Designed miniproteins, single chains. Designs and how they scored, part 18

Each design is a single chain, and the fold is of that chain. pLDDT is the mean over its residues in the fold that is shown.

## One batch from the design tools (miniprotein)

Design m591
Fold by ESMFold2-Fast:
Structure m591 (fold): chain A 62 residues (1-62)
Amino acid sequence: SEDTEAARGALEAARNATSGAMAGAALHGAQYLIDTSTDPEALELAREAKEEAERKLAELQP
């Protein structure tokens, strides 16, 4: 689905984040999908993206 592709994009963005701003953007995108999507696969991927983005934020905080 479109939401599943967006969630994969958010997860990839989180994994490739090299700054807190990039990780924050990925987190925002993942949270938006969690709040708005009704696709179970997209929700699972968005939750993984959120977890990865939060981990990256903790590592990359200024």
Scores: mean pLDDT 82

Design m592
Fold by ESMFold2-Fast:
Structure m592 (fold): chain A 100 residues (1-100)
Amino acid sequence: HMSDKEALQKIIELARKLLEVVDEAIANPDMDKEEFLKKVRELLSEMQEIADKLKNPELQKKVREGLAKVEEAIRNGDYQAARDILEELIKFLEEELKKL
């Protein structure tokens, strides 16, 4: 069984990769939007699968809510909001990881 510690470590890694993808979209407005959205969908899907394996229901809820907010911000083209939400989520998860 995947531990919550292992799951959080993987979600943090994937969230950091998604943050890099979002930062690239902000820096390069001529970026291929189809390739960008494909990368976003793949990373969000993988993080969601790992989140579903979290044993702590409060932690699972917080991760799901954070990912839903990121997806909504990206869908609205608000990449700055997506960036800010991802940074807040990563900080929250790093603090939770320290308690495990």
Scores: mean pLDDT 87

Design m593
Fold by ESMFold2-Fast:
Structure m593 (fold): chain A 80 residues (1-80)
Amino acid sequence: DKVLEEIAKKLAYLAEIPFEVALEVVKLLVENLDKPLEEVLEILRKKFPEFMKKLAEAFEVKEEDLIKALRETLIEKLKE
């Protein structure tokens, strides 16, 4: 999906992570959009701990707030 690839490219650039890792994160979020945020955060911390660390460091904000914003962006794009 070209939309998911474009979101992953932007995420990779902003978080300074490989595109392949960003794409897997985006796919995991899409597959788990129906799950509570807390459960999704636990999955991300287990599968992508380095991504979660870099994301928090890059933006100096809570990981939860960033993942929530990314989920909302994905929901909006998938409705198109």
Scores: mean pLDDT 76

Design m594
Fold by ESMFold2-Fast:
Structure m594 (fold): chain A 70 residues (1-70)
Amino acid sequence: SLADQVAALRAEEAERMAAAREQLLQQIAELKADPSLSPMEQMRQSFLMMSDAIGEIVEERIARLQALRA
């Protein structure tokens, strides 16, 4: 059913988001542990990493919704 397809897509998205979150948190932790970077630069780099990750999730969601509609 359509409900089953939507549930499957949500489950896949949740798994991918969890994996992406773990990677992002590790990258941010490594960034904050770098004593050569200023606090301002650490914040800037963290923001860019988060922004890129969100952008990828949004683009993939749009693509999957378009495929489902077709």
Scores: mean pLDDT 79

Design m595
Fold by ESMFold2-Fast:
Structure m595 (fold): chain A 61 residues (1-61)
Amino acid sequence: SAAAFAAAVQSVNNNPNFSDDARQIIIGIIQQAQQGNPRAGAIAGRAVVNGMSVDQIRRMI
């Protein structure tokens, strides 16, 4: 849903543990999920919950 995507993006932007590079990558994945990629949604959710680094996120893509 649009509300769930807005909440996910806000969660990423408000998390001080993410670098700007990590935020950009995760937000890009969230946008791909909104465009109908179910794998991207699962990856973005896992990255947010686990506080993953850029390298960890890249391995999941």
Scores: mean pLDDT 68

Design m596
Fold by ESMFold2-Fast:
Structure m596 (fold): chain A 109 residues (1-109)
Amino acid sequence: REEEADRLYEEAKRLFEQALSTAKENVKKDPEKALQEALRLISEATDKVVEAARLDPEKGLEAARHLQRTGEEIASLFEKAGDKEGAEKVRQATEDSVLRILAAAEKAR
C-alpha cells in the first residue's frame, strides 16, 4: 500500500514539474495554450494524488501541500505575464483539487 501510494505521488510530482515547466515556457508565447496544458496536467496529477490519498492519507496530505505550492507558482507566472483571468483559473483549479484530495484522505481515515 505505502509503495503504491509512493509511486502515485512520484508520478504526480512529475506532472507538477511538467505543469510548471510548460507554464514557464509558454505563458508569454501562447497564454491560452499554456493555461489549457497547465490545467490538464494539474487535473491528471490530482487524479493520481486522490488515488494515493485513498491508500495513504499522510501521502495525500503531503501531495496536497505540494500541489498548493506548485499551483500558486503557476498562477504567479500567469499574473506576472498580465493574464489575471488565467491566474484566477489556476488558483481555482488548485483549490478544487486540494479539496478533492482532502476529501479522499478523510474517507480513507
Scores: mean pLDDT 85

Design m597
Fold by ESMFold2-Fast:
Structure m597 (fold): chain A 84 residues (1-84)
Amino acid sequence: MKVRNFPNGAEAARWIAEEGAKRVGLYSTNEEHKEGAKKVLEEEGIEVVEFETPGEASRALLEGRVDALLLISEEASTALVPKK
């Protein structure tokens, strides 16, 4: 698992796109960073699946229902991508 922290959702989303994800699980407590991330992911043609809790998002990744996670808070935007 590759894990990286970014200062905002847009930068985290760009890295996820570079890693080749096609479907991203998104959890956010920060609306501004969430909107930035969604815009970048949608522009890159990546499907966004929003979750109500980080636990649900993490389960979706472990079960292969999404290719990557983006977990956003006011402190950081954390991107998780499985190793190739």
Scores: mean pLDDT 82

Design m598
Fold by ESMFold2-Fast:
Structure m598 (fold): chain A 58 residues (1-58)
Amino acid sequence: SDVERRVAVADLERLREEALAKGNEEAAKLSQQGIEAARQGDLDTAGRYAREARELLE
């Protein structure tokens, strides 16, 4: 679904910005991989990358 894809990309972009602001390069890379997966329509893979990135930022 186009709406779910757009929401996933937007959320991952915010997560990547947060990771970069905190200087966490690993979380930023995971967020970027999630954005790429979401843009390809792979929302399951995007969700996994988002969870991994969030765990590094906690």
Scores: mean pLDDT 86

Design m599
Fold by ESMFold2-Fast:
Structure m599 (fold): chain A 91 residues (1-91)
Amino acid sequence: KIDEAIEKILSLDPNDFDAIEEEVQKILKNFSEEELKEIAERLEKEKSVKALIAATAIYKALDDDDKVAKLLKEIKELLEESNGDLNYSKK
């Protein structure tokens, strides 16, 4: 199911790029082009780096270069925002 594929990606360690790539490859093999578009759109809405990486890989497989460029920019902006929001204040 589409929901199960999305939940699996969201459950992965964001630093485990090999696991993210493996799940994306399973998605690309097991879902239709229409279902892949739905999965990628839902991952895009999650606003997490791992979800955006997975969505980018799916759009790349679908030859949607405009979406790939947009999502790569969003990933960069989220990484910059996360570094700005990290509060190292000691108690």
Scores: mean pLDDT 75

Design m600
Fold by ESMFold2-Fast:
Structure m600 (fold): chain A 98 residues (1-98)
Amino acid sequence: SREAEIERLLEEIRRRLEEADEATKERIRARLAEMQAQLDQVLAELRRLLANSDPATRQQIIRDALDVLRMAREVARWLGLEDVAAAFDAAIAEVEKL
């Protein structure tokens, strides 16, 4: 299933993070913070794309967006970025309403 595929990807990401040095972890934290800062703009663009999409394409875009946001949330939590993770949780809730 898609859920099993995502769980497998998250396990791989977690394994790589456990092997990563602090410099690599700091770069990932910085990137997640940048993504969080752009969330409102990304969500606005997502809504625009969905408004012009057929039902099948709309469902695929929503599924892909949720998968990416959920993975980013888990990585943020693993790296101790609770405020960033909370922002991704809020974005997930907004996408789920679409």
Scores: mean pLDDT 85

Design m601
Fold by ESMFold2-Fast:
Parts: sequence; C-alpha cells; structure tokens
Structure m601 (fold): chain A 97 residues (1-97)
Amino acid sequence: MAEKLRKEVEELLEKLEETKDPEIARELGLKAMELASVLPPEEAMEFLDEVLERLSKIRAEETDLETQIALGVAEVAIASSLVATDSEAARKRALEL
C-alpha cells in the first residue's frame, strides 16, 4: 500500500507542476496525509518534507489566486502531518510554513 500511495503522490506532484490545477493540489494534500499515516515516522517526515518543499516552490511561481490558496491548504495539511510526529524538526518545518 505505501509504495502505491508514494507513486500516486509523485504522479500528482508532476501533474501539479505541469497543470497547476487547484483540484490536483487538494487531492495531493489528502494522499500525502494518507501516505504519512502508513509510513514509519522517520520515513513519513522525510517524505512530507520533500513534498512540502516542492509545493512551496510551485506556489511561489503561481499567479492564480485560487491555485495559490489550494496549494497553501495542501501545504498546511502536510505540515500538520509533520507536527503530528511531535519531533523538533517537524515543529520547525510547520512554523516556517
């Protein structure tokens, strides 16, 4: 299950970078949270940190307000998953968002 979810998240990230579709951004946030729930905490944190970094870069280049909001919501959802692990690194990432 985790491998399939990881592939789906990667595919959604690629589509989001290409299309910048707000619906894809919302779906990505949900699937990233689902993946985090099935991975060991350390792997989940590393993966979510990579996804969060990529989302932040996409949002920085976006000019459409609706897509920026959807990307921001996805970033918050991912950051919340990181905070749930209650590590020092996870808290710092969430606060920097």
Scores: mean pLDDT 71

Design m602
Fold by ESMFold2-Fast:
Structure m602 (fold): chain A 80 residues (1-80)
Amino acid sequence: SDEELKKEVEEQLEDLEKKVEEILNDKSRSKEQLEEDVKFLEELGKEVVETMKKAKVPQEVIDLFEKGMKEIIEKAKKKI
């Protein structure tokens, strides 16, 4: 159901936000490496959206994912 897909997306976004925060707090990583990690995350997000479109995922679920990814990325950029 669409509700189950939304819940899965929300859980994945929460897990991703925690992992991104752990990476940002990793003192072994340089600022340049963190900037590369964020660029990789932006490209990964675009790839996931294209996959969701091909799989005919409801637009509302795709919009939820895109909004969540944008917020995680913008927050990460501010911390670098």
Scores: mean pLDDT 85

Design m603
Fold by ESMFold2-Fast:
Structure m603 (fold): chain A 73 residues (1-73)
Amino acid sequence: SAAAAREKALEEAKKEVLKRIAEAKKKFEAGDIEGAIEELKKAIEVLEPFRDDPEVAKLIEEAEKAIELLKKL
């Protein structure tokens, strides 16, 4: 069903986002602020189709806030 396909797509998106958040953290610790911001932006892009999910919306907001904080450095 479409609902089962959407759930699978969301699970895969969440896995990709966790990898990108880990990579962003690694880049930040290495002093690559711009690279960290880019990884967080890519994570938001992956989650955007699922923004209607409250948990996803919260993750997007947290990532957007992290980007704003990094831009102030």
Scores: mean pLDDT 84

Design m604
Fold by ESMFold2-Fast:
Structure m604 (fold): chain A 71 residues (1-71)
Amino acid sequence: SAADALDGAGAAASAAGDEEAVKLVSEAGRHFRQGDYEGAIEKLEEALKAAKSELAKKKIREALQHVRDAA
């Protein structure tokens, strides 16, 4: 689910020490919970640009696809 993918992206960014990506993924999760899928997508795209870890980028892309599918 999109919620599980967002949790996975946050965990991957946190494990990688990507503080900026963690903040942006958290913001995306907030928008998603409010039903603002467009805002969530925008924040995930920013998180993808900020992420330094390949694993974090992969998990953020997975979350981005799940949110788009839910929109």
Scores: mean pLDDT 83

Design m605
Fold by ESMFold2-Fast:
Formats: C-alpha cells, structure tokens, sequence
Structure m605 (fold): chain A 58 residues (1-58)
C-alpha cells in the first residue's frame, strides 16, 4: 500500500494529525507491517495502544 493511503487510514482510525500519520505510514512501508507496536510507538512518539490500533488498521 502507498504511504498516503496508509496515512489516510491511520487518521480515520486514530484521529492523529496528518504529520504524525505520515511518519507512522513511512515507518510501516519501510519496515513492514510486522513491526512491533512498541517499536512503532517509540519511533513515532505515540502510545503502544495507538500503535497497535494503527497496525491493526493497515
């Protein structure tokens, strides 16, 4: 999936701002969907709960 499609889905499911959603989408595209919620949370600066919700939605 393209970065902007993933970012759009993140915004819809989490209500995160556009910049944070794009950063999360870039990490997912680069490292793959098998990234841990903890690693995604650390790289983006969000909670593990939010990171889990993101990964479930993409």
Amino acid sequence: MEVFKIASQIIRNTGLDTKTAIEAALIIVRKGKNISPSELAKEVGISQGTASKILKSV
Scores: mean pLDDT 80

Design m606
Fold by ESMFold2-Fast:
Structure m606 (fold): chain A 87 residues (1-87)
Amino acid sequence: SAETIARINALLAETARRLAELDAEARAKGEQVLKSLYTRFMTAFDAGDLAAARAAIDEAVARARELGNPEVTAIIEDLARGLREVL
């Protein structure tokens, strides 16, 4: 629905805003995770593939954790929680 798409876009915009407040290295790492998640999640969501959409979220969280930055991890985990709520 239009409401679901608007909520997804709001969550993504808020995530980008929070990442922009971090130092340059953390921001770059977080933005790479966000870009990958955006592409994979939106492709799956537009196709109606909720399992693939959830997998994209799980992979983004795993990737953020591997980067070892607690602030980036927290921001991506907050996004993941929000995205799971709209599916």
Scores: mean pLDDT 89

Design m607
Fold by ESMFold2-Fast:
Structure m607 (fold): chain A 65 residues (1-65)
Amino acid sequence: MLSEEQLREIVERLKELIEKGYEDFAKTEIENLAKSLGLTQEEADEIYELVKKGEIDKAVEILRK
């Protein structure tokens, strides 16, 4: 199981990718991560929107479900 610290680091890197204009790549990485953790497509989409908004703590909470 990924630790909270590891999930936070992943989410922060994904935010940096979005800020640099790699939105499609970051979205694909979020979808792959969510799928690996047994999350739904709806949860993956929610995580993407939260990361885009800089809501790192909320994104990590969903990933820990």
Scores: mean pLDDT 83

Design m608
Fold by ESMFold2-Fast:
Structure m608 (fold): chain A 87 residues (1-87)
Amino acid sequence: SKAEELARKIIDAIKRDTSLISYILQALRGGMSVKELAEKLGISQRTASTIVRKLRNVPSEELAQILVEALTGDEEEAVEKLSELLS
């Protein structure tokens, strides 16, 4: 699905640069523009806008746990959880 593809792209990006977790959380709190998030993640502004729209109402603590789990635990479980939020 498009949601799963996007979840995998986000997880692949944070695996290459873990500071992107902070940028994602900052963008969802309104502290960073969609354009800046798109540049940081290496995705289109349209895709970054979709991420912000879908995830902005998810508690920051819950989202941070999913992203940390992708780095330190079960990556496939993290992909599944993130895909559900992006659906």
Scores: mean pLDDT 84

Design m609
Fold by ESMFold2-Fast:
Order: structure tokens, then C-alpha cells, then sequence
Structure m609 (fold): chain A 98 residues (1-98)
């Protein structure tokens, strides 16, 4: 399910764990939009070949993070890249809304 533009523009202050992860990606800010964090996760998944393109459909694009740092941060073994709401709900556990 897609997030609205207003939801994507939500300003978030990451906790220390999420902040450290984003800094490893070369992103050093105190506050991020939800869209910026989602974009960083998508780029990370693509660069590290975590996306299962063989299972891709119009409704789902699965990322396997079972052995990855991103999975530890989100508390999952996999997530659906096309389910932005699920990713956002998990991110809100590691960030404070500004």
C-alpha cells in the first residue's frame, strides 16, 4: 500500500541505531523525511542485491534481510518494498516524529 505525499513528508528524528545505519550510507542529517529514509532503504537493498526479482509482481517486491543489518534494525527477516505502510510503521519504532 502506497503512502500519501503528506505521510512521505513526515519529519523524523532517527534513534541512535537508525542514525548509525544512515551514516554508513553517507547520509548525515539530524532530521529526515520518511521519503528520504525509504529511498535510502530502497537504494541499500538494490546495491546489496537483497531484492528478490524472481518473485516480483505488481503487488509485491520482496527484500530478504534475514542475514542483513537492515533486518536487525527493522526487526524482520523480509519485507515487501511495495508495502510502504508496513516499512513506515517499523521505522516509526526507531524514530521520533518532529
Amino acid sequence: EELSLEELNTLLRPDEELKAFLEKLGIEEEVYTLQEILGAFIAYAAINNLIDTNSETEESLIVDVSDDELGKILGVDSFDLRNEKEIAERLLKHATVV
Scores: mean pLDDT 75

Design m610
Fold by ESMFold2-Fast:
Structure m610 (fold): chain A 74 residues (1-74)
Amino acid sequence: MGGDVDLVKKAKKEVEENPKKIEKERKELVERAKKIGFPDWLIKNIEEALPKYAEGLLRMQAEQLGLSEEEINA
């Protein structure tokens, strides 16, 4: 495995400090996506994607569908 210890520690720290937060965010995003009626392919992508990326993607998608950011986060 190759990687800078400093970079790895930084990323690991974010996950370790906010593991529950990140996981909860992803779960809520997926749940809201289903409730909103997002397409199956998008939900699957969100399930596999990192929460940070999934949240951003979901936000953009919701705006395109005419939904508010608040509805996604509820």
Scores: mean pLDDT 63

Design m611
Fold by ESMFold2-Fast:
Structure m611 (fold): chain A 73 residues (1-73)
Amino acid sequence: MSEEERVFERAVLLMIMGINSGNIKEAAERAAKLFREKLGDEEVVQKIEEMKNASKEEAYRLLNEVIEYLRSK
């Protein structure tokens, strides 16, 4: 797997765990830091930052948008 794929998998796992445990804000902050520092993709960082104040349902919707965006690249 490429470094980008590894960072993506780690960030997605962090978000899923955070959403399921109710720690969305913490998970979003950690995932945003990973994407910013390792991939430099500000579009993805902005989408993840939006999850900080999202409901569980909206956080899943935003996470799916991030996954679709990265799959389309």
Scores: mean pLDDT 77

Design m612
Fold by ESMFold2-Fast:
Structure m612 (fold): chain A 88 residues (1-88)
Amino acid sequence: MPLDPSKLDEEEKEKLKKELKEVLTKLAEAILAGDIEKAIEVIKEYYKKLGREMSEEELEEARKALEEAINDPEKIAAVEAFLEKLKK
């Protein structure tokens, strides 16, 4: 029989929050380290958990966005502030 939606939603929400926090933490750390390849791998892993693979176009766009973020001190400062909030 299907599980009760309310109970499943609470358990699924906790699992999704934990997984999302882990992904965002790894992504932020990779960006702050200047590790574009690691950041791309974190994003790919997250997409696989959502049941799909990133297209080559999505990968190129993500890589470009990461290169812009890593080379922008204001964006790096924003990522650092975001990571500190995630660790709390």
Scores: mean pLDDT 74

Design m613
Fold by ESMFold2-Fast:
Structure m613 (fold): chain A 77 residues (1-77)
Amino acid sequence: SHMEELARQRAERLLRAADLAGELEEFYLTDGTGLRRALDSAPELAPEVARHIRERMEESGGWISESVQRVLDEALE
């Protein structure tokens, strides 16, 4: 339906925004609430978004806050 297509397009925009925000990883290091809100806006794509962020984190070898780590773990499980 048109509504389903609009929801999918919004979710894809969120996914692309999260992908681009991977370059601004510092924003996710301390803002678990903001990350959770972003993932909740695209629940059907949340695991893919979280996986992408985690992969970028692992590639950088950096640390992230416990709150962000927990949000990523919850979305992936």
Scores: mean pLDDT 66

Design m614
Fold by ESMFold2-Fast:
Parts: structure tokens; sequence; C-alpha cells
Structure m614 (fold): chain A 60 residues (1-60)
């Protein structure tokens, strides 16, 4: 994977990594609202860059 940009965003403050995990768990629990909220939380804390990383985790 040549996604150095995605890696950089994922490592942005480390918080995005934790938020991606939270979103994945929410999706696994079949709770789309919680998954969306986690995405919002990531953007609120880390800004749009962290949201992009969180969205990538949801996409996989």
Amino acid sequence: DRGDMARALSLAGGASEEQKEAVTRAAAAQNPLDALRAGHMVEEEGGKASLAAGAAGLGI
C-alpha cells in the first residue's frame, strides 16, 4: 500500500487510531449511529484530517 498519506493521517496525534478502533467496534455491534458519532468525535478532536483516517477505517 502506497498510502503514506493515509498512514500519516492515521498516526496524526494517535487519537485517530483509537477513534478508528471505536468506530470499528460500533459497526461490529450493528450500531451505525455510534459509528457516525465516533467519526464526528474524531473530527471535533483532531480536525478534518483525523476524520479522513476514521472514514478509511469504516471503509475497510
Scores: mean pLDDT 51

Design m615
Fold by ESMFold2-Fast:
Structure m615 (fold): chain A 84 residues (1-84)
Amino acid sequence: GTAVAGVDGNTCTVRVEGATDEQAFEMRKLASIISGGEATVHVEGDTATIVVEGASREQCEEIAAEAAALVGGTATVVEGKIPA
């Protein structure tokens, strides 16, 4: 799978392709642990989107790396909003 992360202000959004429901749940849990806050996850088909409010860019990059590792793929971090 692949992971793309974007930081827009204080919001970290990580989009992961090829994730299972179980992997999406684990990613949300890891995002909450890394950020020290609450993370939400939305799953559509095999794409999981994790949103964390108040995360730093460094925390967002770590979340993206962990998400990529879980799906056995690569992570890309972009500045600003994730492309649609």
Scores: mean pLDDT 75

Design m616
Fold by ESMFold2-Fast:
Structure m616 (fold): chain A 99 residues (1-99)
Amino acid sequence: SREEIRRALIRAEASAGMLMMGASSLYLEGGKKEALELAGKAVEYVSKAFKTIDDKEKSIKYLEEAKKYAEEAKKVEPRLSKGAELLIKDLEEAIELLK
């Protein structure tokens, strides 16, 4: 259970990092800065969730915030949709394990 939660959070961190790399690449090609900032916030909130793993309610709230930022990044920059959807899936799996 706790090991499964840690693995789910590590997967979410990896997916958030990939979203950030995608947003960074698109920004360098003239893409929207807002998408880069939203991806950065998703990374920040996943990191906060991992740091608060012993406080399940707080960890869940941070993962829910990361999910909102991923959904907003997808709306602002549709080319990020696949990366954002992968992150959302990984976040939902982590939230379910924490409940």
Scores: mean pLDDT 90

Design m617
Fold by ESMFold2-Fast:
Structure m617 (fold): chain A 67 residues (1-67)
Amino acid sequence: SIVSQIDLKDLLDSLDVDGDGTLSQEVLDYLRNVYGYKGKLDGVIDMELLGFLMNKAAEIDAELKKK
């Protein structure tokens, strides 16, 4: 799915609670097990992870917000 820049930023802010540009292991585990993320598992937000999030952000955001 295609998501807006606003949606992606909101998602990243919710996932990166310390604001250092990395995701927690809990979030990475969720992305792997629920959405099939196959990239780096170190939590660093790089082009690979950003591309994955752009495609899944709306679905992930909805789950996190319990809509």
Scores: mean pLDDT 61

Design m618
Fold by ESMFold2-Fast:
Structure m618 (fold): chain A 56 residues (1-56)
Amino acid sequence: SMADIAAELARQAELEARRQKELSYWQKVADEIDSSLSPEELRKKWLLDFIEKGMK
């Protein structure tokens, strides 16, 4: 139904908004640490570090 499609689009818009905020955060982190890595690479490094720390 149109209502189901609208709900799915709203959900996708929320996910995109959260992704945009996350990328903005990592861009600021990249700028602050004067990194040669892209914001995406910094996020990936953070995730790997988080996983490593979780696998004590």
Scores: mean pLDDT 74

Design m619
Fold by ESMFold2-Fast:
Structure m619 (fold): chain A 81 residues (1-81)
Amino acid sequence: SADEVLARFREILREVGVPEELIEKIVAGMRALLAEGFSVATALRFGAAQALDYLREQGREEAARRLREETERLVAEIEAA
């Protein structure tokens, strides 16, 4: 379900060190896209882009790489279902 995917993505964002306030803002934006009829994969790529911008601004290149890899893995799982 979309809610299970959003829960998994929240955990990824926490593990890579995105602040909770930013996680809530990102997830709200993802939910808005889903409400407009965009795919879960589109919502994930949107959320990942915002979090990647934050991590790169903080100079956290390894965290950014991990987030990119985990997001693409999650997108692949959804597209295979």
Scores: mean pLDDT 88

Design m620
Fold by ESMFold2-Fast:
Structure m620 (fold): chain A 64 residues (1-64)
Amino acid sequence: SPEEIGLKIRELADARGLTVEELAQRAGLSPETVEAIMRGEIELTDEQLDRLAEALGVPREALK
């Protein structure tokens, strides 16, 4: 499931023309952390999931 969430975040960021750096800045995370999330290497907290969903302009359900 972390791998699926990471893939969805990557695809949504790409579709919106957001770089890893831009997404990280908007979500208040480091670019390294966002890269690890996109690879499914990190388990997201609810707060991180909500912040990433807001930064991507989608409801959190879109990342599940």
Scores: mean pLDDT 82

Design m621
Fold by ESMFold2-Fast:
Structure m621 (fold): chain A 83 residues (1-83)
Amino acid sequence: FSDKELGEAQQLLHSTPIGKELSKLVRELMEIADAKTKEEIIKEYDETLTRAAELYVAGKKEEAYKLLKEAIEKFKKKLEELK
């Protein structure tokens, strides 16, 4: 896939309700986490979006959304642990 197709898929996924929920959770975590935890969160978020975009452009849209939902659950648990 081209970098343009992956970038467009990432932007589209980010604009979905699921993508917005994930982005909101990342923002909340970034407000309360220490420097080390912030680095881990950013890395995991980037890896998740990249993988979801790859699945999306491959036509595996349901798998892409499932991956984003799994990331949301993981970040929610991490947010609970930091409170």
Scores: mean pLDDT 81

Design m622
Fold by ESMFold2-Fast:
Parts: structure tokens; sequence; C-alpha cells
Structure m622 (fold): chain A 60 residues (1-60)
């Protein structure tokens, strides 16, 4: 599943401290979730992006 793979890649990037890459993959997963009509998952992924944007600002 492309959504699942994108989330997995985002988590791996996050684990490695690459917040920019993690945000990019979470945004891909959120967009794909919306296209599949899974708005609850898309909302969760968009909230995760917001939290990572905050961490990116703190780490930079």
Amino acid sequence: DLIERSIEMAKLAEEQGNYDLAIRYYKIAANLSKKRGDFELAKQLEERVKELEKKKAAAA
C-alpha cells in the first residue's frame, strides 16, 4: 500500500532526525489518504506534519 509505505518512510526519516524528509512523506500520505476518502487518516497525518514543523524550527 502506497499510503502505508509513505508513512513508513516518514517514520524512518523522523527516526534519523531528517524532519524535512519526514514532513514530505507525511504530506504525500495525507494527500493520498484524501484521494481515497480517508479524511480521518489525512487529518492525523496533517497534525503530525504540524508537530514536525515545530520540531524542525526548534532543531534548526
Scores: mean pLDDT 82

Design m623
Fold by ESMFold2-Fast:
Structure m623 (fold): chain A 90 residues (1-90)
Amino acid sequence: KIAELEAFFKTVPGISPEEARVIAERLAPYTLSEEQLKKMGRILSVASLDLETKLGLLELFVRGEMSVAAYAALPGVSPELAERLVALAN
């Protein structure tokens, strides 16, 4: 399960092998569809964000809390970037 998630996130642009492992471990408790994984890949392809912010975006995504306000509350996310990330999630 973790190995499958890690392999997927290693294919996402801007994700290091070390980040892919941490993300896979964080998401392992969730049952994710292939569509959800593809949407997460689009969100995480923003290479300028640090790992903590990327994890925060994914937690909001799995909880269904994908709003501009929720994303903009994360460190390093501007309102303009939050709007783009919400669009990529949908």
Scores: mean pLDDT 78

Design m624
Fold by ESMFold2-Fast:
Structure m624 (fold): chain A 80 residues (1-80)
Amino acid sequence: SIFDEAKEKLKEVLSKEDFDYLKYQLEILKEKLPSMTPEQIKSAGESLIEEIKEVLPEEKQEEAIKIVKELTEKLIKEAS
């Protein structure tokens, strides 16, 4: 799944602690996804990117944000 692909990419970039945190957020998004509009998916992705900026070291933010943006774009495309 596209979530499994995103998780694998994040696991390569992040520490176990940071990965486990984002994995939890992605599982919440996955559970909510069937009831979400494309606009809500976009907003959820933007919120997750802001969370990354607050909790991850600056040097890890760029790659993590890139992965989350790619995931969010794929989810919006499937919901459209």
Scores: mean pLDDT 83

Design m625
Fold by ESMFold2-Fast:
Structure m625 (fold): chain A 72 residues (1-72)
Amino acid sequence: MAESEAAARIVALKIRIVGLEVDYWLGADKEQILKDIDDVIAEADRLIQEFPEYKEEFEKVKKMANELKEKI
């Protein structure tokens, strides 16, 4: 069941990144969004340690988060 747990967390992190991009376009506070993006990256790094077999998928989450940081 660890794989189902990892998959759910990957989906949750992707949803958070999409939500942060929407919030940015709606004029939310830039400093708060940058902090929340950094929190997503930190959570992905932590989850790579917990689910090393899903490292590639969490690295994709980190890439999405970093791409959003470049847009802000």
Scores: mean pLDDT 85

Design m626
Fold by ESMFold2-Fast:
Structure m626 (fold): chain A 64 residues (1-64)
Amino acid sequence: MAEEIARLERLAEAYYEMARQGEEMADRYFSIDEEKGKEYLAMAEEARQKGEEYRARARELAEA
């Protein structure tokens, strides 16, 4: 349990970092290629949602 919770928390942190980097890339690409910028923004949003899912799962296991 504890190792699984720690793993899920690390995954959540990794996805939040991916989301942050994706948002930065989107901002950069909007100045060059608007379509590519939108793609990075969508990927960042998906990564953020995955981060929230892993954090919620870790919380559920911690409360069980």
Scores: mean pLDDT 83

